# Designed miniproteins, single chains, continued (3), part 71

Each design is a single chain, and the fold is of that chain. pLDDT is the mean over its residues in the fold that is shown.

## One batch from the design tools (miniprotein)

Design m10460
Fold by ESMFold2-Fast:
Structure m10460 (fold): chain A 74 residues (1-74)
Amino acid sequence: MPLTPEEESLLQKLNQSVSNAIDKAQQGDKEGAQKSLQDMKQSMLKLGELRNDPSIEENAQRAVEVVQQQMDQL
């Protein structure tokens, strides 16, 4: 299943946002970490919209909660 250029761009942004959230949390930058989590959620929502995924809102929220839990353990 080939990704469109827009989907590929959103996946790259999603991956960068997750990495940034963890890195910022490890550095003690709570504000930057929360911003990166929001960027991650927005990228997931846009990707789901492009793919007509009816579960994307629920999956995006679940993913944010998983990453937040990892950040809280740091």
Scores: mean pLDDT 79

Design m10461
Fold by ESMFold2-Fast:
Formats: sequence, structure tokens, C-alpha cells
Structure m10461 (fold): chain A 82 residues (1-82)
Amino acid sequence: SPEEALEEFRKALEAVRAGNRQEAIDHLKKAIDILEKMEDTPEARRALGHARAALRNLEKGGTDEQVIAAVEEAIREVEKLL
């Protein structure tokens, strides 16, 4: 559900801010899995794009600022589905 995806994104955001990058990766993967099982809407598609960008940045050692910005964009898109 959109609510479950939001919960996982919020946990990922908290993990990034705490410096727990592996925990953030785990939560982003859960959020992506939830979104992939939802109805294909433009909002879900954009949220997936932002979530995948955040995950790629975490896995490649990108900056916290880039990851946070991407997760916040994904949250904004999912909130449109509520």
C-alpha cells in the first residue's frame, strides 16, 4: 500500500541521517518491492525512479544529501496517492 511504502521510505531517511547506510539500503529495497506490487500510476512510476536513484547512490557511496533528496522526492510522489 502507499502507507507501507511511506513507512519504509521514512525509515530509510532516518537510517541515512543516522549514518546507517546498510539499514537505509534494506528499507529502500522494501519500499521498491512494495511500489512494484502496486498499481502502475504516474506517481508510483516517479516514486520508483527516485527510490532506485537513492538506492544506486547508497550502493555506489554517493553523498547523504543526494540520497536524502531522492528519498524525499519519492515520499512526495507516494503522498499524492493518499
Scores: mean pLDDT 86

Design m10462
Fold by ESMFold2-Fast:
Structure m10462 (fold): chain A 81 residues (1-81)
Amino acid sequence: SGEEALRRVEDALVGLYVLGAENRLDLARELFARQLARLPAELQPLARSYFDRIFAALEAGDWAGALALMREMAAHFRALA
């Protein structure tokens, strides 16, 4: 359901925010990917697009850009629920 997809995305984003703030990016990447893999097949490409962009920003040291993308992802999936 859209509500289940939103919950998975929100769980992934909370984990990413906490672990990213702790500079544990490898663990953040693994847990974020694991949660996103549990999404419905039709939402997988959208989730992977956000995942790639968020981690590209984090790896570039662009924390502000990463946070903006995390907020955009949450709003996008909320609109789909």
Scores: mean pLDDT 82

Design m10463
Fold by ESMFold2-Fast:
Structure m10463 (fold): chain A 79 residues (1-79)
Amino acid sequence: MPLSPEELAQLRRLLDQGRREGDLDLLYSVAQAAVESLRAAGLTERARELEERIRRARREGDVDGLARVAEEGLNLLES
């Protein structure tokens, strides 16, 4: 199911928190929620590309990389 505007706002707040705290698990959760919502919205190819980047960033412990993917996903959903 696509995310509501309120759910998108909540994910944005969690993204900002994860970025400030360097919380890899929180950033992963936000990024995955964005990818699932993109897939539900029919943006399947974009969801696939972001999912590959999430997997790589999480393996490498790349907090900044994971935050960037989450940001991109949320921006696509807010457009």
Scores: mean pLDDT 84

Design m10464
Fold by ESMFold2-Fast:
Structure m10464 (fold): chain A 101 residues (1-101)
Amino acid sequence: MTNFQQSQILYPQGQSFFDQGDYQSSVNYYTQSISLDPNDYQSWYNLGQSYYQQGSYSRSLSNFQRSIDLDPSNTQSWLNLSDSYRQLGRTDLSDYYTSLS
């Protein structure tokens, strides 16, 4: 099985835990998914959302930035990056990134 195929097994498990509100378990599964396939922008995006739900806004920023690097057309990643900056009190950066979405 390729690393890509292995990541495709872990992604649904991470999503299941996220849907249950178990953000720590979702972080663990998405982290494993991206370690196997670091080009999966959706896993980076969902890892960012999982950290955001935990209140770990600086960690969510790094993951949303990676998702955007892989797929800059994903408007939702730009909006969530903006939101994460706002939660950190960086309204200047929040406004900037909202303008790019």
Scores: mean pLDDT 80

Design m10465
Fold by ESMFold2-Fast:
Structure m10465 (fold): chain A 99 residues (1-99)
Amino acid sequence: SFEEELELEVGESKVIELELEPGTYRLTLEVLKGVAGVIVFYLVGNKLAKVRYSGFLREGEVYTEDIELPEPGKLIILVFNTGLLNEPARVRLKLEKLS
């Protein structure tokens, strides 16, 4: 499991790379302050298998996605402050293994 709280300045992006065993996972992004979003890249055998985009999330909004990995893979998670508001963002990112 993975959990982290991130502070993002105006227009800032942070990249998190996670190597995962086969299984089912739940990714959650909660916006604690400001406006933020996430783009998730699913890699299997170093090939891009899937891309997901949360859209723009406002304070109090939550993005949740269930991820099924049939083989060992990597998630590249790009968390960004949209820069649409001239203010910093704070988010909580969590990845839970379900099975």
Scores: mean pLDDT 85

Design m10466
Fold by ESMFold2-Fast:
Structure m10466 (fold): chain A 72 residues (1-72)
Amino acid sequence: MASIEQIEAAAKAMVAAADKEADPRRAIGSLEGAIRMLEKELAETEYSEEERKRIEQIIADIRARLAEAKAA
């Protein structure tokens, strides 16, 4: 099973990859993929309340980035 640190690292890597993507459509796809991955993880894995809050905060940050990308 993936640790919370591994999940945070994976999400950070996906956001960094989206930031380097020259095609806005692909960048949006990467951010949406990261959100889906994290939501699936929350749905399928039992985390502590604190770990769930950490993942939800990451999702919120990615959603803000996605909103900016879609507005451009």
Scores: mean pLDDT 77

Design m10467
Fold by ESMFold2-Fast:
Structure m10467 (fold): chain A 95 residues (1-95)
Amino acid sequence: MELKKEAAIIAAAIALAKSEDKEKTLEEIREELLGDETFSEEEVEEILKEAVKLAENMTPEDLKELERRLIELRAEIFNIPKEHVEELLKALAEM
């Protein structure tokens, strides 16, 4: 589903934005995505390309919003109960 690809792009972008070594983080994300077998090699490269673009222009406010969006997307993908999602969002807001 499209949601898994969106979640992967956002997760990769967040990791890159927080990383002190972007090249190493990019390689680690590539290996993780390829190992998950959810995406083809071509789709992984598309995800990484979009993640790099998103990370390059990311403000601290954008980062917080993307972290929230990622929790919501993962909750939908993995059928996490709404109550648990609300607890995770509250924890993120307190950090």
Scores: mean pLDDT 76

Design m10468
Fold by ESMFold2-Fast:
Structure m10468 (fold): chain A 79 residues (1-79)
Amino acid sequence: MTKEEAVEKLKKILERLKKEKKSLSIEDIEEIKELMEKVEEEELEPEMKKLVERVEVIVYTAEELRKIGDEIDEELAKR
């Protein structure tokens, strides 16, 4: 996938989220993560940069909470 294709896919995701007024799904987060790896931040419009920042915060928070939850569940299952 080219960087130009990745930018266009990000724009489509942003437009879909705005039109559908839905929260980010796990699938949306995974797709945005993959696209962010191929896109330079300086190539993004301010609105797209905000979407990327939101996804980064969500991913970081979700991954941290999942790790904590998994560790707690593992300890409880052993005890």
Scores: mean pLDDT 69

Design m10469
Fold by ESMFold2-Fast:
Structure m10469 (fold): chain A 88 residues (1-88)
Amino acid sequence: RDARIRAMIRVAEHLVRQGRRRQAILAIISALLLAQGMSPDDVSAQTADWDRNMTDDQMVARAEALLATADLPPDQRARVRRILAAIR
């Protein structure tokens, strides 16, 4: 559902403003996996696996790769790009 994707992007924006870099990365990856058509349960399992096994830099690279193939409206895509730039 597009409403859930928009909500996750807003959560990520809030987490960036709070300096919660790791949580912001996880929120963006979750939004992008939802945009790929993954179920919420599968997104939860995948993000938990990556959270255990990947560094922040590896997760940012994964988020950038997911964004390249994500089916997002232009406004939401622009918001995700700004979040990734802010996370660096």
Scores: mean pLDDT 84

Design m10470
Fold by ESMFold2-Fast:
Structure m10470 (fold): chain A 78 residues (1-78)
Amino acid sequence: NDDDIAANDRHVRDMLDRSVQYTRDNTNKTRELLLNSPNISQAQEIANQMISNTPDPSSQTGIQNQMNEVINKRLNLS
């Protein structure tokens, strides 16, 4: 039934919206922690621990991307 498909689509959209907000909040927190780390090795260790404790693959990718950005900034790579 088309109504059942529409109801399921709404449920999926709600889950995606919540996942996006959760990912955004986690990305901001991860970035702040990595930027405040005393050195690059510490930042890498924190990122690896966060990845290990994160069950969601998209969130793991987000953490990896934030780690790469922070490392690039700290190394002053042009």
Scores: mean pLDDT 66

Design m10471
Fold by ESMFold2-Fast:
Structure m10471 (fold): chain A 92 residues (1-92)
Amino acid sequence: MSEAERESAALRALRDALAPVLATVDAELAARWAALVEAAAEAATTDREKALELDERAAEVLREILAKATPEQLAALRAAYAAVAAAENARL
C-alpha cells in the first residue's frame, strides 16, 4: 500500500474507534468530527494540503469535545486511542 493509503486507513480506524465514545460527550460535535476525519482520509490520497486543513479543523472540534468530557469519558477515549495505536503497531 502507498503511504497515503495507509494514512487514510489509519484515520478511518481512529474515527471508528473514537466516534462512539465522543458521541457520549456531544453527539453533534462527534458527528462533525467524524465527517471531517472522513473528508481528510479521502483527501489524503488526492490533495495533501486539503487533508492537512481538514485534519486541523477536526483537531479543533476534538478539543471542543474534550473540554466537555468527564474524567471517565477521557479515560474511555484514551483506551480507544491506545487500542488503535496498538493495532497499527502490530501491522509494522
Scores: mean pLDDT 81

Design m10472
Fold by ESMFold2-Fast:
Structure m10472 (fold): chain A 77 residues (1-77)
Amino acid sequence: MDELREVIELAEKAAELARQGRPEARELVLKAMVKLSKIKGQEIDVAALEDILNRASGEDLARLAEEIAREAKRLIE
């Protein structure tokens, strides 16, 4: 499976769910960020990221998810 394609799918679904106020959006944003960071060779503090995402509004989550999708699409092209 193409990891970048999976990141795009997770991020786009997260943005949709975040706009609907669905709590599952946070989990999908976290998964997308973790996968993208691994692809880019970046180390992330998952616990700190979870704390940030738990404090984020649905609008903030949607915007973050859209940015993750854009970055992953850029890496494919």
Scores: mean pLDDT 81

Design m10473
Fold by ESMFold2-Fast:
Structure m10473 (fold): chain A 63 residues (1-63)
Amino acid sequence: DRDQRIQQLAQLAGISRATAQRILDGSMPQSTMARIMTRLAKTDPAAFRRVVQILRQANPVPG
């Protein structure tokens, strides 16, 4: 499941699997995450929404 999430995130965001894994692990700096997400939201809003859903699934608790 984690491997599938990494692959989906990488494909949707147009990033490497290593970068996607760092994002899911929470080891990506917030500023870098914000830049990636902002770029994706501007270039592909549908992919952005799917990426947000994947991240929400990785962090199931609200807050």
Scores: mean pLDDT 75

Design m10474
Fold by ESMFold2-Fast:
Structure m10474 (fold): chain A 70 residues (1-70)
Amino acid sequence: SKQELEDRIIEEQLKLFEKMLEEGVDPGVALRKVLQLVKERARKEGFSDDEVRRLMQRTADEFYALLEKR
């Protein structure tokens, strides 16, 4: 389903984000890079502009939550 695809995209990008943080990448730089990748992948998968914006917001929210726990 589309929701399962969205959840998988977020999961994969969250793992990449965590790896970048472990490697000493600035959180703001890492977030910008993973949001760009989410946008590009969602567009390639046929998501509408509104769906892409929603997915990017969800991704940002998950990453800010991760940073708050560290």
Scores: mean pLDDT 82

Design m10475
Fold by ESMFold2-Fast:
Structure m10475 (fold): chain A 80 residues (1-80)
Amino acid sequence: SELEETLRRLAELEERMREAAERGRTDPEIRAILERALAEIQRKGAELQARSPVPSDEELLELARRAAEIAERALAEIEA
């Protein structure tokens, strides 16, 4: 299912983001990349709340996918 696939993707990203956060403790460039990614995810969540005070399962799943995309881009930038 889409939900199971998204949850698996998020779990894998959580591990990678944890590793990146550890590296960010001593690397201000990595820390800045992570802070920008988290701010973008927070903004997307706020936009959904403003648009849909009671989000549908589909809207929540789409937000989760967008969060995964943002995290993946941040991790790619860190590896570059």
Scores: mean pLDDT 84

Design m10476
Fold by ESMFold2-Fast:
Structure m10476 (fold): chain A 56 residues (1-56)
Amino acid sequence: ALQADPQLLQLPNDQLAQYLQEHYNLSAEQAQHFLEIFEGNKQLIAGAIVMYLERP
């Protein structure tokens, strides 16, 4: 979806890694890795996380 989690979209990049780890059971390094590959694109991070980690 275009907005998986409104809180995720409004979080600073620093908090995104921690949020992903806590809510999607990612390791700290996995969350940080996703942040780095999409560092300037918070919407891409949110979309990718929903599509690949939370996909039912």
Scores: mean pLDDT 65

Design m10477
Fold by ESMFold2-Fast:
Structure m10477 (fold): chain A 83 residues (1-83)
Amino acid sequence: SSLLEQAKKYEELSEQYLDQARALLEAGDFRGALDYLRKSMQYTTLSVNYYEAAGDKATANAVRQKHSDEINALLLAMAGGVR
């Protein structure tokens, strides 16, 4: 369905922004990393909402959990690299 296609596109955008956040963190740009992390979170919310609207609750829950794990890992890395 078009809802599932849109959900997947938002999921891919969320991952791209998260990858950019990681790259900025590696470069020492913590502010830029946080800005891209916020963008990633916005697109994850859209992806989850579209999976839910399509009736795919299992994928919605999996996307939410995976993103939570990835964000927590990045935040831990940031905490270790900040003063």
Scores: mean pLDDT 85

Design m10478
Fold by ESMFold2-Fast:
Formats: sequence, structure tokens, C-alpha cells
Structure m10478 (fold): chain A 100 residues (1-100)
Amino acid sequence: MEFVIPADASFEEMLELGTEEISKAKSKLEALETLLNFYRALVARLEAGAPLALADVERALEALRGLLAEAKADPSVPQELVDELERVLDRLEALLAARR
């Protein structure tokens, strides 16, 4: 299920909220939806020019990659959700690379 990230939240607050919601997920589907919402918000903040620490973004990417790999191996996970997570991951990696 979705959670709301405050528009004025710091990156640390966003990461904490995302991690907390993932820990509350009762299924891989809920965890994946939580990650999708988190990463969509992160991409939006980066595209808006928010000054986010690269190390924090890289840590968030590592967590997403792990769960995405598990989701790809799970036939109960909708392919559409996996595809959306991959698109957000690719966009986030491109934005991060542009700031290096």
C-alpha cells in the first residue's frame, strides 16, 4: 500500500520513512509498492534539483536492487510492477550519473 512522503522532507527523513514502511510490509507486494512510491518521490526530488547526498541515493539503490531481484524470481509478483520498478531504478541511476 502507498505511503505519503512530505514535500519538505529531507533525504534522511525520506529514507527513514521508506525503510519503516518496508519493515511494516506483510508481503513482498506491499514492500515493492512501498519502494516504487519511495523511488518515484526520490526521482521527482532529483529532477527538481534537490541537493541530495549521492551516498544516500546509492544506499537506497542497493536496497531496491536486492528486492527487485527477489521479485523477478517470484511468479506471484505482477510483471507490470517489476517493470515500473526497473524504469524508476534506471531513471534514478541516470540522474545520479549526471551528478557525478
Scores: mean pLDDT 70

Design m10479
Fold by ESMFold2-Fast:
Structure m10479 (fold): chain A 88 residues (1-88)
Amino acid sequence: SKLEEEETSKEAAEGLRDMAEKLRKMSLELSDPKVKAILQERADEIDRIAEEVEELVKKGAPLEEIIPLVERALELVAEANNAYLSAL
């Protein structure tokens, strides 16, 4: 249903914001300023994607428009996690 799709998309946006906050906290554990910058930049981009998903949900956009944004955010999370692990 449309209500279930809206709820799922809202939960996805909340999850992305939580992932971005986690990346910012992880950046505080690092000494390399370049890797810290990567985590911060990825976190900021993920937050922007979460905001775009929230806006699309408000407009009643179909899941087909939301899914690619969530997939892009998850790619950014993977890139940030790889950078973090390489810096340990």
Scores: mean pLDDT 86

Design m10480
Fold by ESMFold2-Fast:
Structure m10480 (fold): chain A 85 residues (1-85)
Amino acid sequence: MAQKKWEEALAKAKELIDKNTVPLQGASSLEQLEAQAQAIIQGYQVIVDTGTQIGLTDDPAVKAAQAKIAELEAFLAAAREAARA
């Protein structure tokens, strides 16, 4: 049961990340950039939430997802600051 939930979470996260990665790279506006980056963050959040639920909090995949969320949040903060200048 836990393994199936983990596999489904990884597949769902990968689909959401892949679907939004190309639009993010092609984003020409801050609004589009924020929307696509937030969708990618949600994909990584699925990995973190599912990993925590099944007791994999120290798993490298969960730690990598947490690092990617922090990286994308920092990127969005920097993009918002640049737009205000």
Scores: mean pLDDT 76

Design m10481
Fold by ESMFold2-Fast:
Structure m10481 (fold): chain A 82 residues (1-82)
Amino acid sequence: SDEEAERLREQFENDPSLFEKELEKQKEEDIKKAKETGEASEEDIEKAYEALLELYKKMLKGELTPEQVRERLAALEAEFKA
């Protein structure tokens, strides 16, 4: 959600190393779930998390507006959450 995206950004700004660890944990859990349910491939999940990290890095550098980040996140979620 938009609110969760803002919270993730806040955590990254406060402690990037801790934020990266949390994303890594979430990624591992999503990969486990995908393997059990067959809902998505491991490769697709890895790509989604890589894109998410790059989005937040660009937003922190001021290269993307909050609107652009939100729109891209919604597109990524729609691709994996049907």
Scores: mean pLDDT 69

Design m10482
Fold by ESMFold2-Fast:
Structure m10482 (fold): chain A 80 residues (1-80)
Amino acid sequence: SAKEAIERLKEAIERMKKGEDRTEEMIKAIKELADEGVISVEEAIGYILRLIGAELDGNLEEQIRIGEEVVEKAEESLEK
């Protein structure tokens, strides 16, 4: 479900903050949010590409920021 995908994304972000690489889990959660119609496929692709770019740059802070941005977007969509 969309709520479970948001919860999994939040858990992945928490683990990233603890120094555990959870990039693949973040990507899976973003894909699930698009499949559930919470975000568009275009938005999901944009977020995934940004997340991969941040990972290639070793920018953990940016990966966390992107994840938090996706959570906020998804929660706003569910409140509508």
Scores: mean pLDDT 85

Design m10483
Fold by ESMFold2-Fast:
Structure m10483 (fold): chain A 84 residues (1-84)
Amino acid sequence: MYQEIIETIERLKKMLEAAKELYERTGSPRLKEMAKKFEEFLEEIKRLGEEGINVSTPEELIKEIIERSRELEEEFKRVVAEVE
């Protein structure tokens, strides 16, 4: 459970960095928007206290975070395919 959130945060950070680098190369407004979405979601997860995510964290909340991360990853893949 906690490990899944850590892996999700790491993937979001990598996608944020990739979106920023691709935006610098392409100038695409869509990549700028993707970077903003990743940054805002990472801030939301930190606000929920990922350091406090443990046995008391609702399983449904963890599943929601993972699912939203997957949706953003799929959106990012579509944007990357169109700009590269």
Scores: mean pLDDT 75

Design m10484
Fold by ESMFold2-Fast:
Structure m10484 (fold): chain A 56 residues (1-56)
Amino acid sequence: TVQALAQKYGVSVSDLEDLVNKLMNELGLSTDVEKAKYLEEHPEKIEQLVKEYLES
């Protein structure tokens, strides 16, 4: 879950949700259902986003 990743990497849930929403919007995903499906299908992509955020 987003909360678990935020806790694991020491980022705020809000910041991680903003990063995820930015990615989802770039992919044309706008609904919570579509975003949740993407998170289930691509957890590695979300983990990569967190790592890139921490390196920035």
Scores: mean pLDDT 75

Design m10485
Fold by ESMFold2-Fast:
Structure m10485 (fold): chain A 91 residues (1-91)
Amino acid sequence: AEEERRKEREKQIELSRRRLILDYVAPHLTPEQVAELRRRLDENPPSTEELKRWLLEAGVPQEVVDKAVQIADDVAEALRILMDYAEEMGK
């Protein structure tokens, strides 16, 4: 069904988005903090607001967190557009 394919694509985009945020902020965190955050992302996928709070609590500067979220949101939107385009083209 169309809805199932859209849900799977959205899940993939969400996973990529969360990974991009963490990868972008990783230089501001210890390897132990990165491992703990990855574990939390896998166990219970957070909302954007929860993820922002976790990163701030881990010591990432507000400016870096905001930039990471903005970049990840932009990439996620680009991925949605590309996937919708690919579906329309029947490829």
Scores: mean pLDDT 78

Design m10486
Fold by ESMFold2-Fast:
Structure m10486 (fold): chain A 94 residues (1-94)
Amino acid sequence: MEETNQAIDEAEERVAKARRYVDEVLELAKKSGNPKAIELAEKARRYVDAAEAAVQHAKRLSPEGAKVYIDTARAAVDEAMRLADEAKKLIESE
C-alpha cells in the first residue's frame, strides 16, 4: 500500500511538472507564430491530460490495477516531454 501510494504521488508530481513545462512551451510556441511548434505543444498538452486521467484512475484501484495506470501515466508524460522539447527546439532554432 505505502509503495503504491508513493508511486502514485511521484507520478502525480511528475504530471504536474510536465504540465507546467508544456504550458510554458505552448505559450512560447503561440508567441513565435510557428504552426509546427504550436501543433507539437498542443499534442504534448493532450498527453499530459491523458497522464492526469491515468493517475486519477490509479488512485481508485487496487495495487495491481494501479500499476497499469501508473505505467500509462509515465509513458504519456515521457511522450509529452519529447513533443514539448521538439516544439521548443523549433522555436529556439529560428
Scores: mean pLDDT 84

Design m10487
Fold by ESMFold2-Fast:
Structure m10487 (fold): chain A 111 residues (1-111)
Amino acid sequence: AAEALRAAIEALEEAIEYLEKAQKAKTHEEAKKYIEEALEKLGEALRAVRATGDEELYRRVSEEIRKAAEYINKALTLLDNGAPLEEVQEEVKKAKEEVERAKAIVEEALA
């Protein structure tokens, strides 16, 4: 229903905000914290979309979130390996683009 779609949009917006904070992070620890918060918000968004009962919408949104999670996992691996923040932040940027695509799909369903 419309409330579940709005909850999904809110969670996706919060995930985008955390990924933006990760892109602006000055330390590896700060970047990791915000990336992990973004992952939690992506999980909340998927649960909200599932609550709509729209299987096709869930499939489309989960595909974009899966791509975002792949970039996030790459960013976390780079952090674990002590890679420069610039390399981490490039992967975070790609993750954010996929989350923005997921948000657009949910917004179209709400319209």
Scores: mean pLDDT 90

Design m10488
Fold by ESMFold2-Fast:
Structure m10488 (fold): chain A 104 residues (1-104)
Amino acid sequence: SSVVYPSRSRTYVRRATRSMRRGNVPSGVRNVSVSVSYMSTSVNVSTSNGNVSTLRRVRSGMGTVSRVMGRMMSRTTNPVMRRRGTGMGMRVGGMTRRVNSSIS
């Protein structure tokens, strides 16, 4: 079995932040989406396996992802981008609750 690590998520968050600083919101959204997908896989696998150490590392990264998403949503009125941002926000919120439940 392969485990997806939060380090991949961090790489895509950095790319998203860079795209946002350049005013490229669509690129930022794409990179955050990839980051959230890596986090989601890592949470699902680590929760199933009881890997608390990995879950604690993912929890730290979730705060960064949430801040980057908040900045993206504040910079766009495009309905497609706003809808994608709302969906990603709900996924991150759900993952945060699951991680907190698993490591409490």
Scores: mean pLDDT 70

Design m10489
Fold by ESMFold2-Fast:
Structure m10489 (fold): chain A 71 residues (1-71)
Amino acid sequence: MKTVAIVGGPHDRKRALEAAKAGGTVIGLSDEAKPIVEEAEKQGAKGIVTHDVKVASDAIRDAIAQGGTVL
């Protein structure tokens, strides 16, 4: 099941780590999110850091379509 967390800044850290525990994907939309994405990757997540909002939007839609969880 596909779990996706979108991270804009430090307050989203808990959300990113929950996605990591599920073996999911963490998408950071800023340079400030980079350390959180890297921490989640060390816990088992797939990490992506991008300024392209479309990447986040597509990942959310894919997760919902597969009956997954969006955090």
Scores: mean pLDDT 79

Design m10490
Fold by ESMFold2-Fast:
Structure m10490 (fold): chain A 70 residues (1-70)
Amino acid sequence: DVAERAARAAREGALAGGADERAAEEISKQTLKGGGSHGAQDGATRLLARGEVSAEAAEAAGRASWKAGG
């Protein structure tokens, strides 16, 4: 499943970029809900706007999700 692969990659990317497990889990859920990398970008952007994740973590999550699922 592309969405599941993208969600796992988004979670790993967020953690590698310095996000905590709570933020990484939320990005992963949004990736599944959005059907892939678009969901990861939306989730990461919302958390970044709230100050709950760094720009580095948000970018890492989006890139990892895109590579995993297209």
Scores: mean pLDDT 82

Design m10491
Fold by ESMFold2-Fast:
Structure m10491 (fold): chain A 67 residues (1-67)
Amino acid sequence: MPSLDERMKALQKQLGALLKDPSLKDQVEAIVREVEAHFEALKAAGVPLEEAKKKVNELLEEKLKEL
């Protein structure tokens, strides 16, 4: 199974490719901001780092599928 870090790298590469598309850039930047805010909220709530990473990866994957 791919590690959590490998999944994060794959998602970051996908985001980088989407950010190069001018038609999607604003939507992708909005998704990134939402995911970052959610990650900060989970950390502030005392959620373990690995669980918080899993939740934000799932949210990011769901939001990217909507594009």
Scores: mean pLDDT 77

Design m10492
Fold by ESMFold2-Fast:
Structure m10492 (fold): chain A 86 residues (1-86)
Amino acid sequence: IERITEEIRRLREELRKALSDRDFEKARRIAEELYKLAKELIKQGKYQLASEVLAEVYSVYKSLKDDKGAEETEELMNEVLEKLRQ
């Protein structure tokens, strides 16, 4: 639990730097890792943090014009939001 939260914090910082540096390949790779960690958060019942991570990943894929990545992220984010509304 602590390890995954720290990994997410680190990756989110790296993502912001990659976007600032216009290193879009690195930003995409980090977004993919964050997406995988968001799925792990969902498995742990950490829906609020998962929704925040997925929103950031969605924004990145949209900025990269990666329609498939954005759609997959939006679908998972909607599933998480449904669980939060229960």
Scores: mean pLDDT 83

Design m10493
Fold by ESMFold2-Fast:
Structure m10493 (fold): chain A 86 residues (1-86)
Amino acid sequence: SFLEKRAKEAEERVKKNPEDAEAYGELGSIYELLGDFEKAVEAYIRAARVYKKQGKEDLAKFYATRALNLYRELGREPPEEVKELL
């Protein structure tokens, strides 16, 4: 599908540049649309960590909040590290 192709392209971006926070954010959104919530959460957490490391605090909080909301929708307790990214 188009979404699977976009996911693969974003996965290749992060393999070439592990600090590509935008690609992790895109991966999270694509996995969420595909219903792969475990991969979506992992991608959003990685986006938040990279943005925080880059000093982009608003973007870090944005993606951490998206991960938190997915944990809530799954009825799962988010790990403490996700709360620390807020």
Scores: mean pLDDT 85

